Designed miniproteins, single chains. Designs and how they scored, part 44

Each design is a single chain, and the fold is of that chain. pLDDT is the mean over its residues in the fold that is shown.

## One batch from the design tools (miniprotein)

Design m1503
Fold by ESMFold2-Fast:
Structure m1503 (fold): chain A 85 residues (1-85)
Amino acid sequence: SSDQEQRDKALNEVLSLKREGQRLALEGDETGDLSLLEEALRLYQKAIDLIESNPLLRSDPQSTHLLGLLRRQADALQLKIDEMK
């Protein structure tokens, strides 16, 4: 269905943002580059916002589980950023 196609596209965008955010977070941690950590946090927040703003994702158990993981990762990264400032 079109709803399934829209959900799959949105989920793929969320997963892409998560992967890029994880890559930047690892690089920022390894190099001590605060700007990379802040960019990683921005990508995690964008992924969270996409799930929260999309009713098709909010009703999906996989996306809800992913939302919980993203929130924990964003919180941990924010704490790390605050420690470096």
Scores: mean pLDDT 88

Design m1504
Fold by ESMFold2-Fast:
Structure m1504 (fold): chain A 81 residues (1-81)
Amino acid sequence: GPAPLTIDAPETVKVGEKLTITVSGASGPVTIKLYDEEGNLLEEKTVSDGTAEFTATKPGTYTIVAEDGESFAAKQVKVEE
């Protein structure tokens, strides 16, 4: 079966700072989604190399979800002013 996904991302970033996310365990393209503290989908990127970059414009606790169609992983990141 497919390998489980693992998300590597900082626990904390600042508003306007680049949030770099690396996903491991996928054998093909990964869809990486960024949700805000209220559960609204802010950004979605599909990447072939497992790396995506996002920039948060508001402080709060955000959720990253990585999906490859068979497996998923999630991680929280705190965005500070």
Scores: mean pLDDT 81

Design m1505
Fold by ESMFold2-Fast:
Structure m1505 (fold): chain A 73 residues (1-73)
Amino acid sequence: MEEERRALIELLGSFWDGVRRLSPEEARRAVERFAEVLPELRDQILEAYDRWLASGSDEAHREEQRRLQQSVR
C-alpha cells in the first residue's frame, strides 16, 4: 500500500540519520534491533551498515540511505 510504503521510507530515513549520530557500537546495536523489526529488509539494512562502516564516510552513509529507501517497493 502507498501509505505503508511511505511510512516505511520515512522510518528508514529517520532511523538511518539517527544511526549516523551514534557511536559505532551503539549504531550496530540499533541497526541489529531495527533489522529484527523489519525482517523483509534485514539483509539490506545489515549490508548497508557494513558498507558504511567499511567506508567510514558521509558519502557512503548517504548512498546507503538512498539504497535502503529504494529497496522499499
Scores: mean pLDDT 76

Design m1506
Fold by ESMFold2-Fast:
Structure m1506 (fold): chain A 61 residues (1-61)
Amino acid sequence: DAALQAAGDRGDAALREVAEKLGITPKELFEAIRNLDDELIEKAEQVGLTDLAKALRGLRA
């Protein structure tokens, strides 16, 4: 299904872009989100991904 493929491609591209801004790999980003890593939250704030940092803290609280 072309719609499912397009949705997957968009998600993969977004994950790569965020990982690049954080200076980590997409796999490391996914793992850090799954584990709610403090280090990921801190790096997100440092690179200006404030909304991501807030979302991760919200999931933890």
Scores: mean pLDDT 68

Design m1507
Fold by ESMFold2-Fast:
Structure m1507 (fold): chain A 63 residues (1-63)
Amino acid sequence: MLSDEEIAKLAAERAKNGYDAARAMGRPDQATRAEQWYNEAKKAKTKEEAIKALRGVSEAAGG
């Protein structure tokens, strides 16, 4: 089973990838929203916070 720290790290990595994808698609509004959630993912101290931030990035990126 993954620890809360491992889940938070994976969430931050996936959030960064989602942000990069949104930027590559040339959708600045989606990129800005994904960036905000990526910043929340970097600040996440618990698994719940990390999952919430990752979900936000996924929704902002359109997937």
Scores: mean pLDDT 73

Design m1508
Fold by ESMFold2-Fast:
Structure m1508 (fold): chain A 64 residues (1-64)
Amino acid sequence: SREEVRELLRELGRRHGVPEEVVERAFELALAGRTDQAGTLLLLRGGVPVEEVERFARLAEEVL
């Protein structure tokens, strides 16, 4: 569900110190079907590890 993706992004934001603006933008991109752009944003601006970004992308594709 959309809520599962939002909760995962919030958790990744807390764990990796991602700015809330980046987390919110990643969620918007995922909802628009742009999981690739959301993942790139988390990697480059969020400093989220690639394995966590892949987990996010998999969840987003499964439930969105």
Scores: mean pLDDT 83

Design m1509
Fold by ESMFold2-Fast:
Structure m1509 (fold): chain A 70 residues (1-70)
Amino acid sequence: SMDDEVKKLGKEAKERLDKAKTPEEVNDVLQEFLKKVDELRKKYGSISQESLRIINDVEKYAQKKIKELE
């Protein structure tokens, strides 16, 4: 399902964010995640509420990581 694919992408993104050493690397990970999510949106026609919650969670995780690296 879309939710399962987004959950997998979110987990992979968070693992990469944990390894990021600069704000630039964090932004690169986030952009790659969002591009993959957009491809799923095109494949399924829309984003579910569960998938939106996961996307928001990953974005917040990235913002926290940026603040830690500043």
Scores: mean pLDDT 86

Design m1510
Fold by ESMFold2-Fast:
Structure m1510 (fold): chain A 65 residues (1-65)
Amino acid sequence: SAEEEAIELLVKEVGYSREKAEAIVRGAKTLIAELGRDVAVQYLVREAGASRELATRVVDLLEKE
């Protein structure tokens, strides 16, 4: 699934545990639904320590589902 790809991407690129990546992805999905794409990207950069490029890739994956 795109959610699974987003989790694996955060684990691989940021070095989070799977449990932490799952929590971050859940947060991003909620933000996409409630506040939109740009807020979710900002959340991933600020809270997850992702680059803007990585954050955009994660949001793109989650929006496809």
Scores: mean pLDDT 82

Design m1511
Fold by ESMFold2-Fast:
Structure m1511 (fold): chain A 74 residues (1-74)
Amino acid sequence: EEKKKLQEQLEELEKRYKELQAEGDKLFEEARQKLKQGGSLSDVLQLIAEGRGKYMEAKKLKAEAEELRKKIEE
């Protein structure tokens, strides 16, 4: 029962950090497109900052998933 709950939590964490990485990738692509189109530098920098924020949050969730995986391996 406990291992099943941990496995479900692991799957949710893995799903969530992958979603955050995809959101970050999308923001970086939007920044790249705006830069190519001669958009404002401030808008481009804001998109990059938001993308970095998504990657940092994904990194935290990935670390949590790795710790949870260690508990399941027991």
Scores: mean pLDDT 82

Design m1512
Fold by ESMFold2-Fast:
Structure m1512 (fold): chain A 99 residues (1-99)
Amino acid sequence: SKLDEQIKQFTILQFRLLTIESEIFVAEKLYNTGDPNKIAQAKNMYKNSLEVIKDNISDAEKLISQSEDPSLVEELKKLIKKLKELEKKIEEELKKIES
């Protein structure tokens, strides 16, 4: 059904959020070493995570526009909120690295 397909898409977005959080954790560990090569790796990981976050927000917003299920829409809005919080955190970390 249309709802079953939308639930599958939501599950993929949730899995991508967990992957982003894991990559941010690794990037933070690399940055905190103070090693210039590891800091450069962390910077690239943060930049890649920002692109994936923006794509996930776009995909989630599209899924909201296609969904008639109020509970799925509520969960998608929560997902977007978490993604936007992570986006802000990464932008602040990148600003520190590039200063």
Scores: mean pLDDT 88

Design m1513
Fold by ESMFold2-Fast:
Structure m1513 (fold): chain A 86 residues (1-86)
Amino acid sequence: SKQQEKQEFLDYLRDLAKLKKPLKLTDIPYEEYPILVPVFEYYELKYDISIDLKNNNINQILEEIEEKSGKSISELKEDLKQYLSS
């Protein structure tokens, strides 16, 4: 399900950023988790899109990336993994 894909992606981002607390879809990365901002900027550069990182929570950011890029959440996770392994 799309909810399961989002949960798996949040768990991956938590591990990647070495965060002690679980990430919530309602969290605003620009204010609460600035370490995640470069991840979302990576998607802007890779997909040639612009997203509102200053005012939007994680759910809004992910929905905007999906809408503008045509990529699913699972594809976002895979692309990030490939980028970080290179």
Scores: mean pLDDT 87

Design m1514
Fold by ESMFold2-Fast:
Structure m1514 (fold): chain A 79 residues (1-79)
Amino acid sequence: AARLRALAEEVAKALAALGKEGEEFAKELLRYVDRVLNGTPEEARRAAAIAESMAAIAGDNAGISELANALIEALRAHL
């Protein structure tokens, strides 16, 4: 649980560095991750979809793409 939130916060910081669009996305991701930790399957699916969109936005940044992929896998483990 704590590792998932920490990973999401790392991704959020990396996205924020890319611009305001990434900041908004990071905020939504963190919100849905909190719901995943509360065992809500529908919100968990939304969090996974948001993480996948992050990977697309960070197409030119391999580091962020790797982090997004790791987060997606961690989120799906809660589904």
Scores: mean pLDDT 67

Design m1515
Fold by ESMFold2-Fast:
Structure m1515 (fold): chain A 73 residues (1-73)
Amino acid sequence: SAALEARYQQQLADALKEFQDRVQRMLAEREQAIKQTGDESTRQQMDQRFQQEIQRLQQEFQQKKAELQAELA
């Protein structure tokens, strides 16, 4: 029990760190892309793509969390 709980907490912490690292990388890439863009229309398109990618990463994290919880059960 305690060993499985410790394993779950460690795996969840690792998944959170991976998610946070990917979000930070995405933010840096977006910032660089926006700096290269003078056109408002292109900037809006980049913002939309960024939001879609963040949502995808959130869904992937939720799926991984569910998988970890299923392994604990």
Scores: mean pLDDT 79

Design m1516
Fold by ESMFold2-Fast:
Structure m1516 (fold): chain A 95 residues (1-95)
Amino acid sequence: MDEVLKKIKERAEEVTEKAFTLSPEQALQLLSDFEFELWGLIVKNNLSLEDQIQALEFLIEMLDKLVERYPDNEDIREQLDIQKEQLQNLKKQLE
């Protein structure tokens, strides 16, 4: 795994743990901040399509855990659906 991907994974885990201690609204803001940071790292490091897919999978794993924690929060569920659609679109480009 690329060192940038490893840092993204570690950051996703840290953000997930912090989000579980927050309100749903604060968790969603933290998620939005992390998504911005993630795309910044992808662009800055010119990550390959395969590495972009892996990075997005880490974000989706984080979102899956947040949906499990806050099952009635529609905004978190909507973000999960959006990211899953983006992942499928990237995977289609690889095929």
Scores: mean pLDDT 82

Design m1517
Fold by ESMFold2-Fast:
Structure m1517 (fold): chain A 65 residues (1-65)
Amino acid sequence: SMSEERERRIQEQLDRVKQDLADAGFTLDEEDLKRIRTVIERAPRSSALARAGHDADAIAEAMRA
């Protein structure tokens, strides 16, 4: 279903972001992870490269807000 596909994509992207941030030395709590997930959920659909750039900007905004 679309909901299952969407959840799988969100979870895959969240896991990738979590790993990248951990590798960069960030310590994330449960609230940080929920904020990042919300940003990913609301990100516009785009090409892989444009999406990667948008996700970085959106994550930076979430960490500052």
Scores: mean pLDDT 65

Design m1518
Fold by ESMFold2-Fast:
Structure m1518 (fold): chain A 71 residues (1-71)
Amino acid sequence: EKEAEELIKKADEYWKNGDFRKAIEYYSKAAALEKDPIKSTALVMRALALGIEAGLEDYANEQVKKAIKEA
């Protein structure tokens, strides 16, 4: 969880700075490292929602699939 928390903080910072692709990537990585399935699912949903909002839905789907496959 500590590694997941660090990735979430980086994702929040990237989103705030306008690096939408990196934010989506890091939320997806955080979801893969999160041991709690409820929290992991919430991070996946956040990455996908941000992808829709930023017009990066396909990119968000690919990042989520890649992260979960590696977990």
Scores: mean pLDDT 80

Design m1519
Fold by ESMFold2-Fast:
Structure m1519 (fold): chain A 82 residues (1-82)
Amino acid sequence: MDKEYFEKHREDIERQVAELVEKSEPETAKVLREMVEALRRGVEEDKFEEGKREAERLALEYIKSKKKDEEGYEEHLKKLEE
């Protein structure tokens, strides 16, 4: 997603994220809000690429944190070798 797409669809994206936040657990909702704030800040400061990278970083850290908390996660991944 580029800056032009986000600006054109900002209201729709924010509405979709708000719906996801309402249906998500508090921890997931917090991460989603932080990601949207990073994107918005990037747009306001004309640093959209930096905001996008920060949002991606937050998402990856959250996913890694959740997966790390699962017993045998790494062993499960090894079974996906093709």
Scores: mean pLDDT 67

Design m1520
Fold by ESMFold2-Fast:
Structure m1520 (fold): chain A 87 residues (1-87)
Amino acid sequence: KEKARELVEEAKRLLEEGKNPEEAFELLKEAAKLLKDESLVKDIEHSPPTKLNILKLLAELYYKLEDFEKAGELSRKAAELERKEAE
């Protein structure tokens, strides 16, 4: 859906600018609701609004929007951040 894509792209922009993670998280939750993914909405509500979780959610939502190139790129960035945090 066009509206869900706009919300996902705005959340990605906020993440790239280092702005409010809570705001980015809320945009992703709204996008998940528009895509009628109630399971993902619940996952978002029970997850902390960290950069890692935002990257993981961006990848999942881009995948649902069938933007596989962006989904793959965000998934790779999430994996890199997760590995770096484990060090």
Scores: mean pLDDT 78

Design m1521
Fold by ESMFold2-Fast:
Structure m1521 (fold): chain A 60 residues (1-60)
Amino acid sequence: GLDAADARAAAEAGVAAAEALRKQGHPRGSYATAMMGARDAASDPEAQARARAAAEKALE
């Protein structure tokens, strides 16, 4: 598995990709799913919490 720093970097990259999709006009479900995937892929609880918070904001 990834170490905590690599997991955090992966989660943040996923959030950035999801935000790019949102800016391109994709439906909220698409970028929210990408953010949730980043959360689920992370092994670091801190990175998971950050990705989850971003996904919840994307659904607002």
Scores: mean pLDDT 67

Design m1522
Fold by ESMFold2-Fast:
Structure m1522 (fold): chain A 65 residues (1-65)
Amino acid sequence: SQVDKILQETKERIAQYVAQGKPDEARAAIQEGIDELRRLGVPESQIKKAEQELQQHLQQLLQQQ
């Protein structure tokens, strides 16, 4: 699905930015992914879940540094 594609692409961008020591860019990537989901008309309940998943992914990666 397009939602799964956006989530996967956003997770890849998060991992890349964290590896480069750019956590602010990783946070911006989450916001961009969420904005794309909103433009596609994804329900707010699903957007909220996606935001939580992406933020948890970022937090996990930062804890491994």
Scores: mean pLDDT 86

Design m1523
Fold by ESMFold2-Fast:
Structure m1523 (fold): chain A 69 residues (1-69)
Amino acid sequence: SVEERLAQIRAESDRLIEELAKLAGITVEQAKSDVAGALEKARQVDPEKADEIGRRLEELTREGIRLAL
């Protein structure tokens, strides 16, 4: 169902934000409040991993928007 997939997208996004926060050396709360800034900080540490996380978050966001319409 759409609800089940949205729950999966939310769970995966939360996991990616946790990984992003760890990589950027900030709190999960900070990463959630400014994902773009967290990605910028993460790119200073590991640009390849930061770009991987960023791409997956973009994919999940696009899918979530499509499902919510």
Scores: mean pLDDT 87

Design m1524
Fold by ESMFold2-Fast:
Structure m1524 (fold): chain A 74 residues (1-74)
Amino acid sequence: MSLEELLEEALERLRKAKTLFEKRSVILESIFEMMEQGYSLEEIEEFVERLKEEFPELASFLESLLRWAKRELS
């Protein structure tokens, strides 16, 4: 799956999510999938920045997951 396809799927799922828990689950699943598929840290950072633009209310959670991903991939 391309980065753009994965981003579009995540955005659609986030738009349909009704609770903060569901939104966080979508983000977590997407980042784990990217890491399992061997996406680079730079690509994960781009994904996070694109989600922050659409969902600024999730910025704190997204930044926490990005810090975690940086530690795991270092």
Scores: mean pLDDT 82

Design m1525
Fold by ESMFold2-Fast:
Structure m1525 (fold): chain A 104 residues (1-104)
Amino acid sequence: NEKAKEAAEEAAEAANEAGKYAIKGAETGEEGAAGGVSGIGGSSGALLGARSGTPEKAAEGAEEAARGAENAAEIAEKGSEEYGKKAREAAEKAREAAKEAKEA
């Protein structure tokens, strides 16, 4: 289903954004690296799911992206109000996209 693929790609983009904000906003470089790995890693999972050709794998990847983005947002929120808000907005977008992928 095209909708599941598109939703997984949206989740991937949002998770990548959350990871980037965690790198910029984290209190320490080590925490920023962990947030980046969580967000960007989740993004990779979603992209692999989207490319799988199955709605089930797209939904699984989108869920991985949403979890990664949420972890990145928690890290960014501890170090920066500005980047924390941006990371949280990205995590919310990733979660909504994961829900769309599951419902497609």
Scores: mean pLDDT 86

Design m1526
Fold by ESMFold2-Fast:
Structure m1526 (fold): chain A 100 residues (1-100)
Amino acid sequence: MAPAVPVKSDDKEEILKYIDEGIEAAKQLPDPEVRERVLEALRKAKEHVEKGNYDEAIKAASEAITAVSALPELTEADRRVIQAFANAMEGAKAMAEKKK
């Protein structure tokens, strides 16, 4: 399908806002190993979104979600991180699907 998104800068800023919310939530994760993995994946996703590479951003965000979702017990901080990632990924995924 042809890209039908008229406001590229606004969409990008909104996705970045969700990623920043995810980063803030991830800083509160109780497991330091998961926290570092999630933060690094989010920072990579943010960098890719800033460059307009939504496919790569989705891959990076998926890695972060997988790391959190693999935990046997989810805290409120974990759930907040997942929700922020889900929102960012839905936006980025929709843009990537329009590209491919």
Scores: mean pLDDT 67

Design m1527
Fold by ESMFold2-Fast:
Structure m1527 (fold): chain A 94 residues (1-94)
Amino acid sequence: SEEPLQLAYQAGYYEGKAQALENAPKLGGPSQLPQKVVDLAQQYRDQSKALQAQLDAYLQQNGLSVSPELQQAYQQGIQQGRLEVGSTLGELAA
């Protein structure tokens, strides 16, 4: 099933976006971020946590543990989320 891999990827994706927004060098860190950026980063982190909870529930119901494939999907998600930070900041500026 693609479902657990998709959940892991999406969880990483939103976590990656949150991390990159909070640590964007041009904004000088969390204390210097516009409130809209702080709020968006928190929304992405909350989405990531919800997806992680869904993945955990799926694994528990199926007697599964976190596999290397799930870890790789999560890390690929983080990478992609970070790459999209420029696009996300553009949306907030518009």
Scores: mean pLDDT 79

Design m1528
Fold by ESMFold2-Fast:
Structure m1528 (fold): chain A 95 residues (1-95)
Amino acid sequence: MSLEQIKERLRELLREAEELVREGEELLRSGKATLAQAIGLILRAIGIQFEVELLLEQARKQGILTPEIEQLARETLRRAEEALRLGMEILKHLP
């Protein structure tokens, strides 16, 4: 995988993580979230975290772990962690 391919995939994962945060905030605000929606949000957030770690390992092994890749990965992981916390918060407030 090239430097540009890793950067592009990280940007895709960042967009996905940001969308999960928006989805989680809306579900929490609505008070109508289902167990399936809460679990789905949690699993998708974990999936993003796992893929970011794989991309970082790939970049490290190829000697292309640049500050830009590290920054994109940190931003993506932060957003995925926020989505995970939202999913867990929704889960706590289920009837």
Scores: mean pLDDT 88

Design m1529
Fold by ESMFold2-Fast:
Structure m1529 (fold): chain A 112 residues (1-112)
Amino acid sequence: MKEEVIELENASINELLKEVEKAIDKLFEAGAKKVIVKVVIKSEETGEVFEREFVITPENKVSGLIALKLTIIGDLEDMRLKGAEKANVKVEIISEDLKEKIVIEATVLLPK
């Protein structure tokens, strides 16, 4: 499987979401029939971990992207409300048919 790693340090939530959408779009433009998105959000400050999985197809892309983005925003907001100033986010975007994987590893700054 071909793997691409994208590292973001001290990113905003909007920067993270832009890179996630760009990676998903890249795989669909390459002919992916299905994309599996695995999200792990961790706070070293609070000890919280959120693990999420999404399946996005070309047919449900719009609704799938909205659900994915709102879930990431909600989990990061939950961490912020609990006093976290940053979160470690790992997003694995997998196309099994293309045998390609894009991994986004981000440290995200939470707004004050």
Scores: mean pLDDT 87

Design m1530
Fold by ESMFold2-Fast:
Structure m1530 (fold): chain A 82 residues (1-82)
Amino acid sequence: GVEELIEEMKKLAEESKNPLVRTVLNDGVKKAEELLKQGKEDEAVRTLIEASRLALWIAEQAGDEETADKLRKVLDKAEELR
């Protein structure tokens, strides 16, 4: 579910050595958690997808293949929640 996806994104942000990836994922998670408190689950999922896509693009530009592979898996899970 959305809460499990948020937890996976938090762990990925903590494990990432790229400060931009960490910021994008943490900001996305914070916004999604706030949307969930408002009962806006669809908007929370969209926010997590957008954050994952941006973080993936940053990781790919940085040549961080390990983080990019993990982000592709997170993005796939997020898109399944649509």
Scores: mean pLDDT 86

Design m1531
Fold by ESMFold2-Fast:
Structure m1531 (fold): chain A 108 residues (1-108)
Amino acid sequence: SMEKEEIEEFEEKLKNKEISVSREELREWAERAVRLKVPGAALIGAALLAGEVAAESGDSEKALKYFAELLLEMGFLKPEEAEELINANNEEREKFFQELLERIEKEK
């Protein structure tokens, strides 16, 4: 859809450092990417929204749980995978995110 194309175009411009965006514009993009379940962009959007939760609450575990819940709601994770992510160490989380991103990119 046109909306998904706009979300993907914005992501490419961010990756290429072609645009400078405000925190509010980035949050709005993130919410839209998550709502539309755009592959790749939705994962980045969920991470940004979880980052806002971390900043506002000072609780990284609360932020991680929110991130996992967003991924579950979008269908990117199974319940078992969400629990694994929450209980993982930093190295395991890095590998998990790499594998998840590759899986989502393959769905494009």
Scores: mean pLDDT 74

Design m1532
Fold by ESMFold2-Fast:
Structure m1532 (fold): chain A 72 residues (1-72)
Amino acid sequence: GEPTSVEEAFARAEKLLTEGKETSDEYLEALEKVIELTENAEDAYYDFKARLEARALYEQTGDERWRELAHR
């Protein structure tokens, strides 16, 4: 089902990363969901991790969608 918690959304992203799908649209959507769910959260840990991953993938791929996600 669709992740409703930050922890579930991040776990989905980690699974995609371990499956070698880090440059996929599914991974982009998973990290976007993490950032979306942390927007009003007291703990910034998952937001920080998601943005760090997005920045790394922008540096690897040059795809502006990763940069836009990192700076959302």
Scores: mean pLDDT 78

Design m1533
Fold by ESMFold2-Fast:
Structure m1533 (fold): chain A 81 residues (1-81)
Amino acid sequence: SLKEKVEKLVKELLEKLESVKPQTPDQRLAIQLLKEFLKNLPNMSDEEAVKSAKSLAEFLIELFKDDPELKELVEKILEEL
């Protein structure tokens, strides 16, 4: 399902962000937002899940505008949606 695809991509991004050390304040904010998204995902429709994931990805791309490595990770996830 679309929700399963969204969950997989968000979990992959979360794991990659958690593996990058040391963690910046922006990385910690991103990790918290991704965890909150996963917590809320079961209560979303497929359409809501995709729309919310895209909005979150766009927010994270702007958050990481000065960090090319982290920005690229988020952009790759957004392209899959």
Scores: mean pLDDT 84

Design m1534
Fold by ESMFold2-Fast:
Structure m1534 (fold): chain A 68 residues (1-68)
Amino acid sequence: SMREEVERRIRAAAEDALAAGILSAADAERAVEEALEWYRKGVVTPEDAVNIARLGPLSKSVLDLELK
């Protein structure tokens, strides 16, 4: 389905960013979780969800505070 294809693209984008050293494993996992939740709720477009997965979580400021 289109939804399954978008979810696969979200995961692939985070994996690519992790492999490139752009995101840590923890940031990549969080970004995927956030992107999937917001996409499933209809809050973000497919391309916005993929960008969240690629660039890091939208809650990264909160995540960065929790990691310190």
Scores: mean pLDDT 73

Design m1535
Fold by ESMFold2-Fast:
Structure m1535 (fold): chain A 93 residues (1-93)
Amino acid sequence: MKAQLDQDIADSLGAMVLSILKQSILHGDKNKLIKDLNELSKKYNESSDPLKKQIGDLYKQMADAIKNNDIDKALELAKQISDLVKQYVLKQM
């Protein structure tokens, strides 16, 4: 397989997800972000893919962290979500 190209695509998508999540945590509508993360968690947990379920669980944890005003934990969870998204994208290639 084209390991380098696939990794570069996965890294780019992961970086984009991380950037969007960081922007939303620091400057976005907190209530909308909590709602969107809970909806994403539900959608991902309906998947038969264990990696999607794991991403769904992290989205739920991130929503809970934001609700509790734990911004540092929300940012760490965003990084973990980014890393799992990279793994998921690579698995689909």
Scores: mean pLDDT 82

Design m1536
Fold by ESMFold2-Fast:
Structure m1536 (fold): chain A 105 residues (1-105)
Amino acid sequence: MTAGQLAIEGGELAAKGGVRAGKASNDPTRGTAAALLGIGGVINGELSERTGNAQFAIDGGQDAVAGGQLAVELGEKGGDKEAVELGKEAIRLGQKAIELGKKAL
């Protein structure tokens, strides 16, 4: 998997986890913030794939990590184990996107 593809997948999971966690925790504002960060991960990952610029994969990975962290926090608060697992996987994929992106610079 490329760094850009990892940022896309991490961003998608952060968005799904964030929406779910926001609902479970009755905090739609922070859930929406996590989803927007996840969308940022997808957009930046797509830009990395289309341009070959590894900086976009790093930026997208950072967005996926931030969104995933919010999904974990809100999912734990709301008792939604699925949202927590989505957030943890988003963090894992985002961190790998950052690592591979940095190696490609």
Scores: mean pLDDT 92

Design m1537
Fold by ESMFold2-Fast:
Structure m1537 (fold): chain A 61 residues (1-61)
Amino acid sequence: MDELIKELNELREQKAALERALAAFTASGQMTDEQIQAMRDHLARLDKKIAELEKKISELE
């Protein structure tokens, strides 16, 4: 269980960093739509993995 919580916290940190990067790049207008979409897709994968870990932790209660 503790390993899953650590992985969850690491994923949340990665998500926060990517969200900041995405916000900066979209505000600057310097990135291509494809590059922005790739970062959004990465965020969506992180969100899914976070949700799966949260569900798994809940199931282990």
Scores: mean pLDDT 81

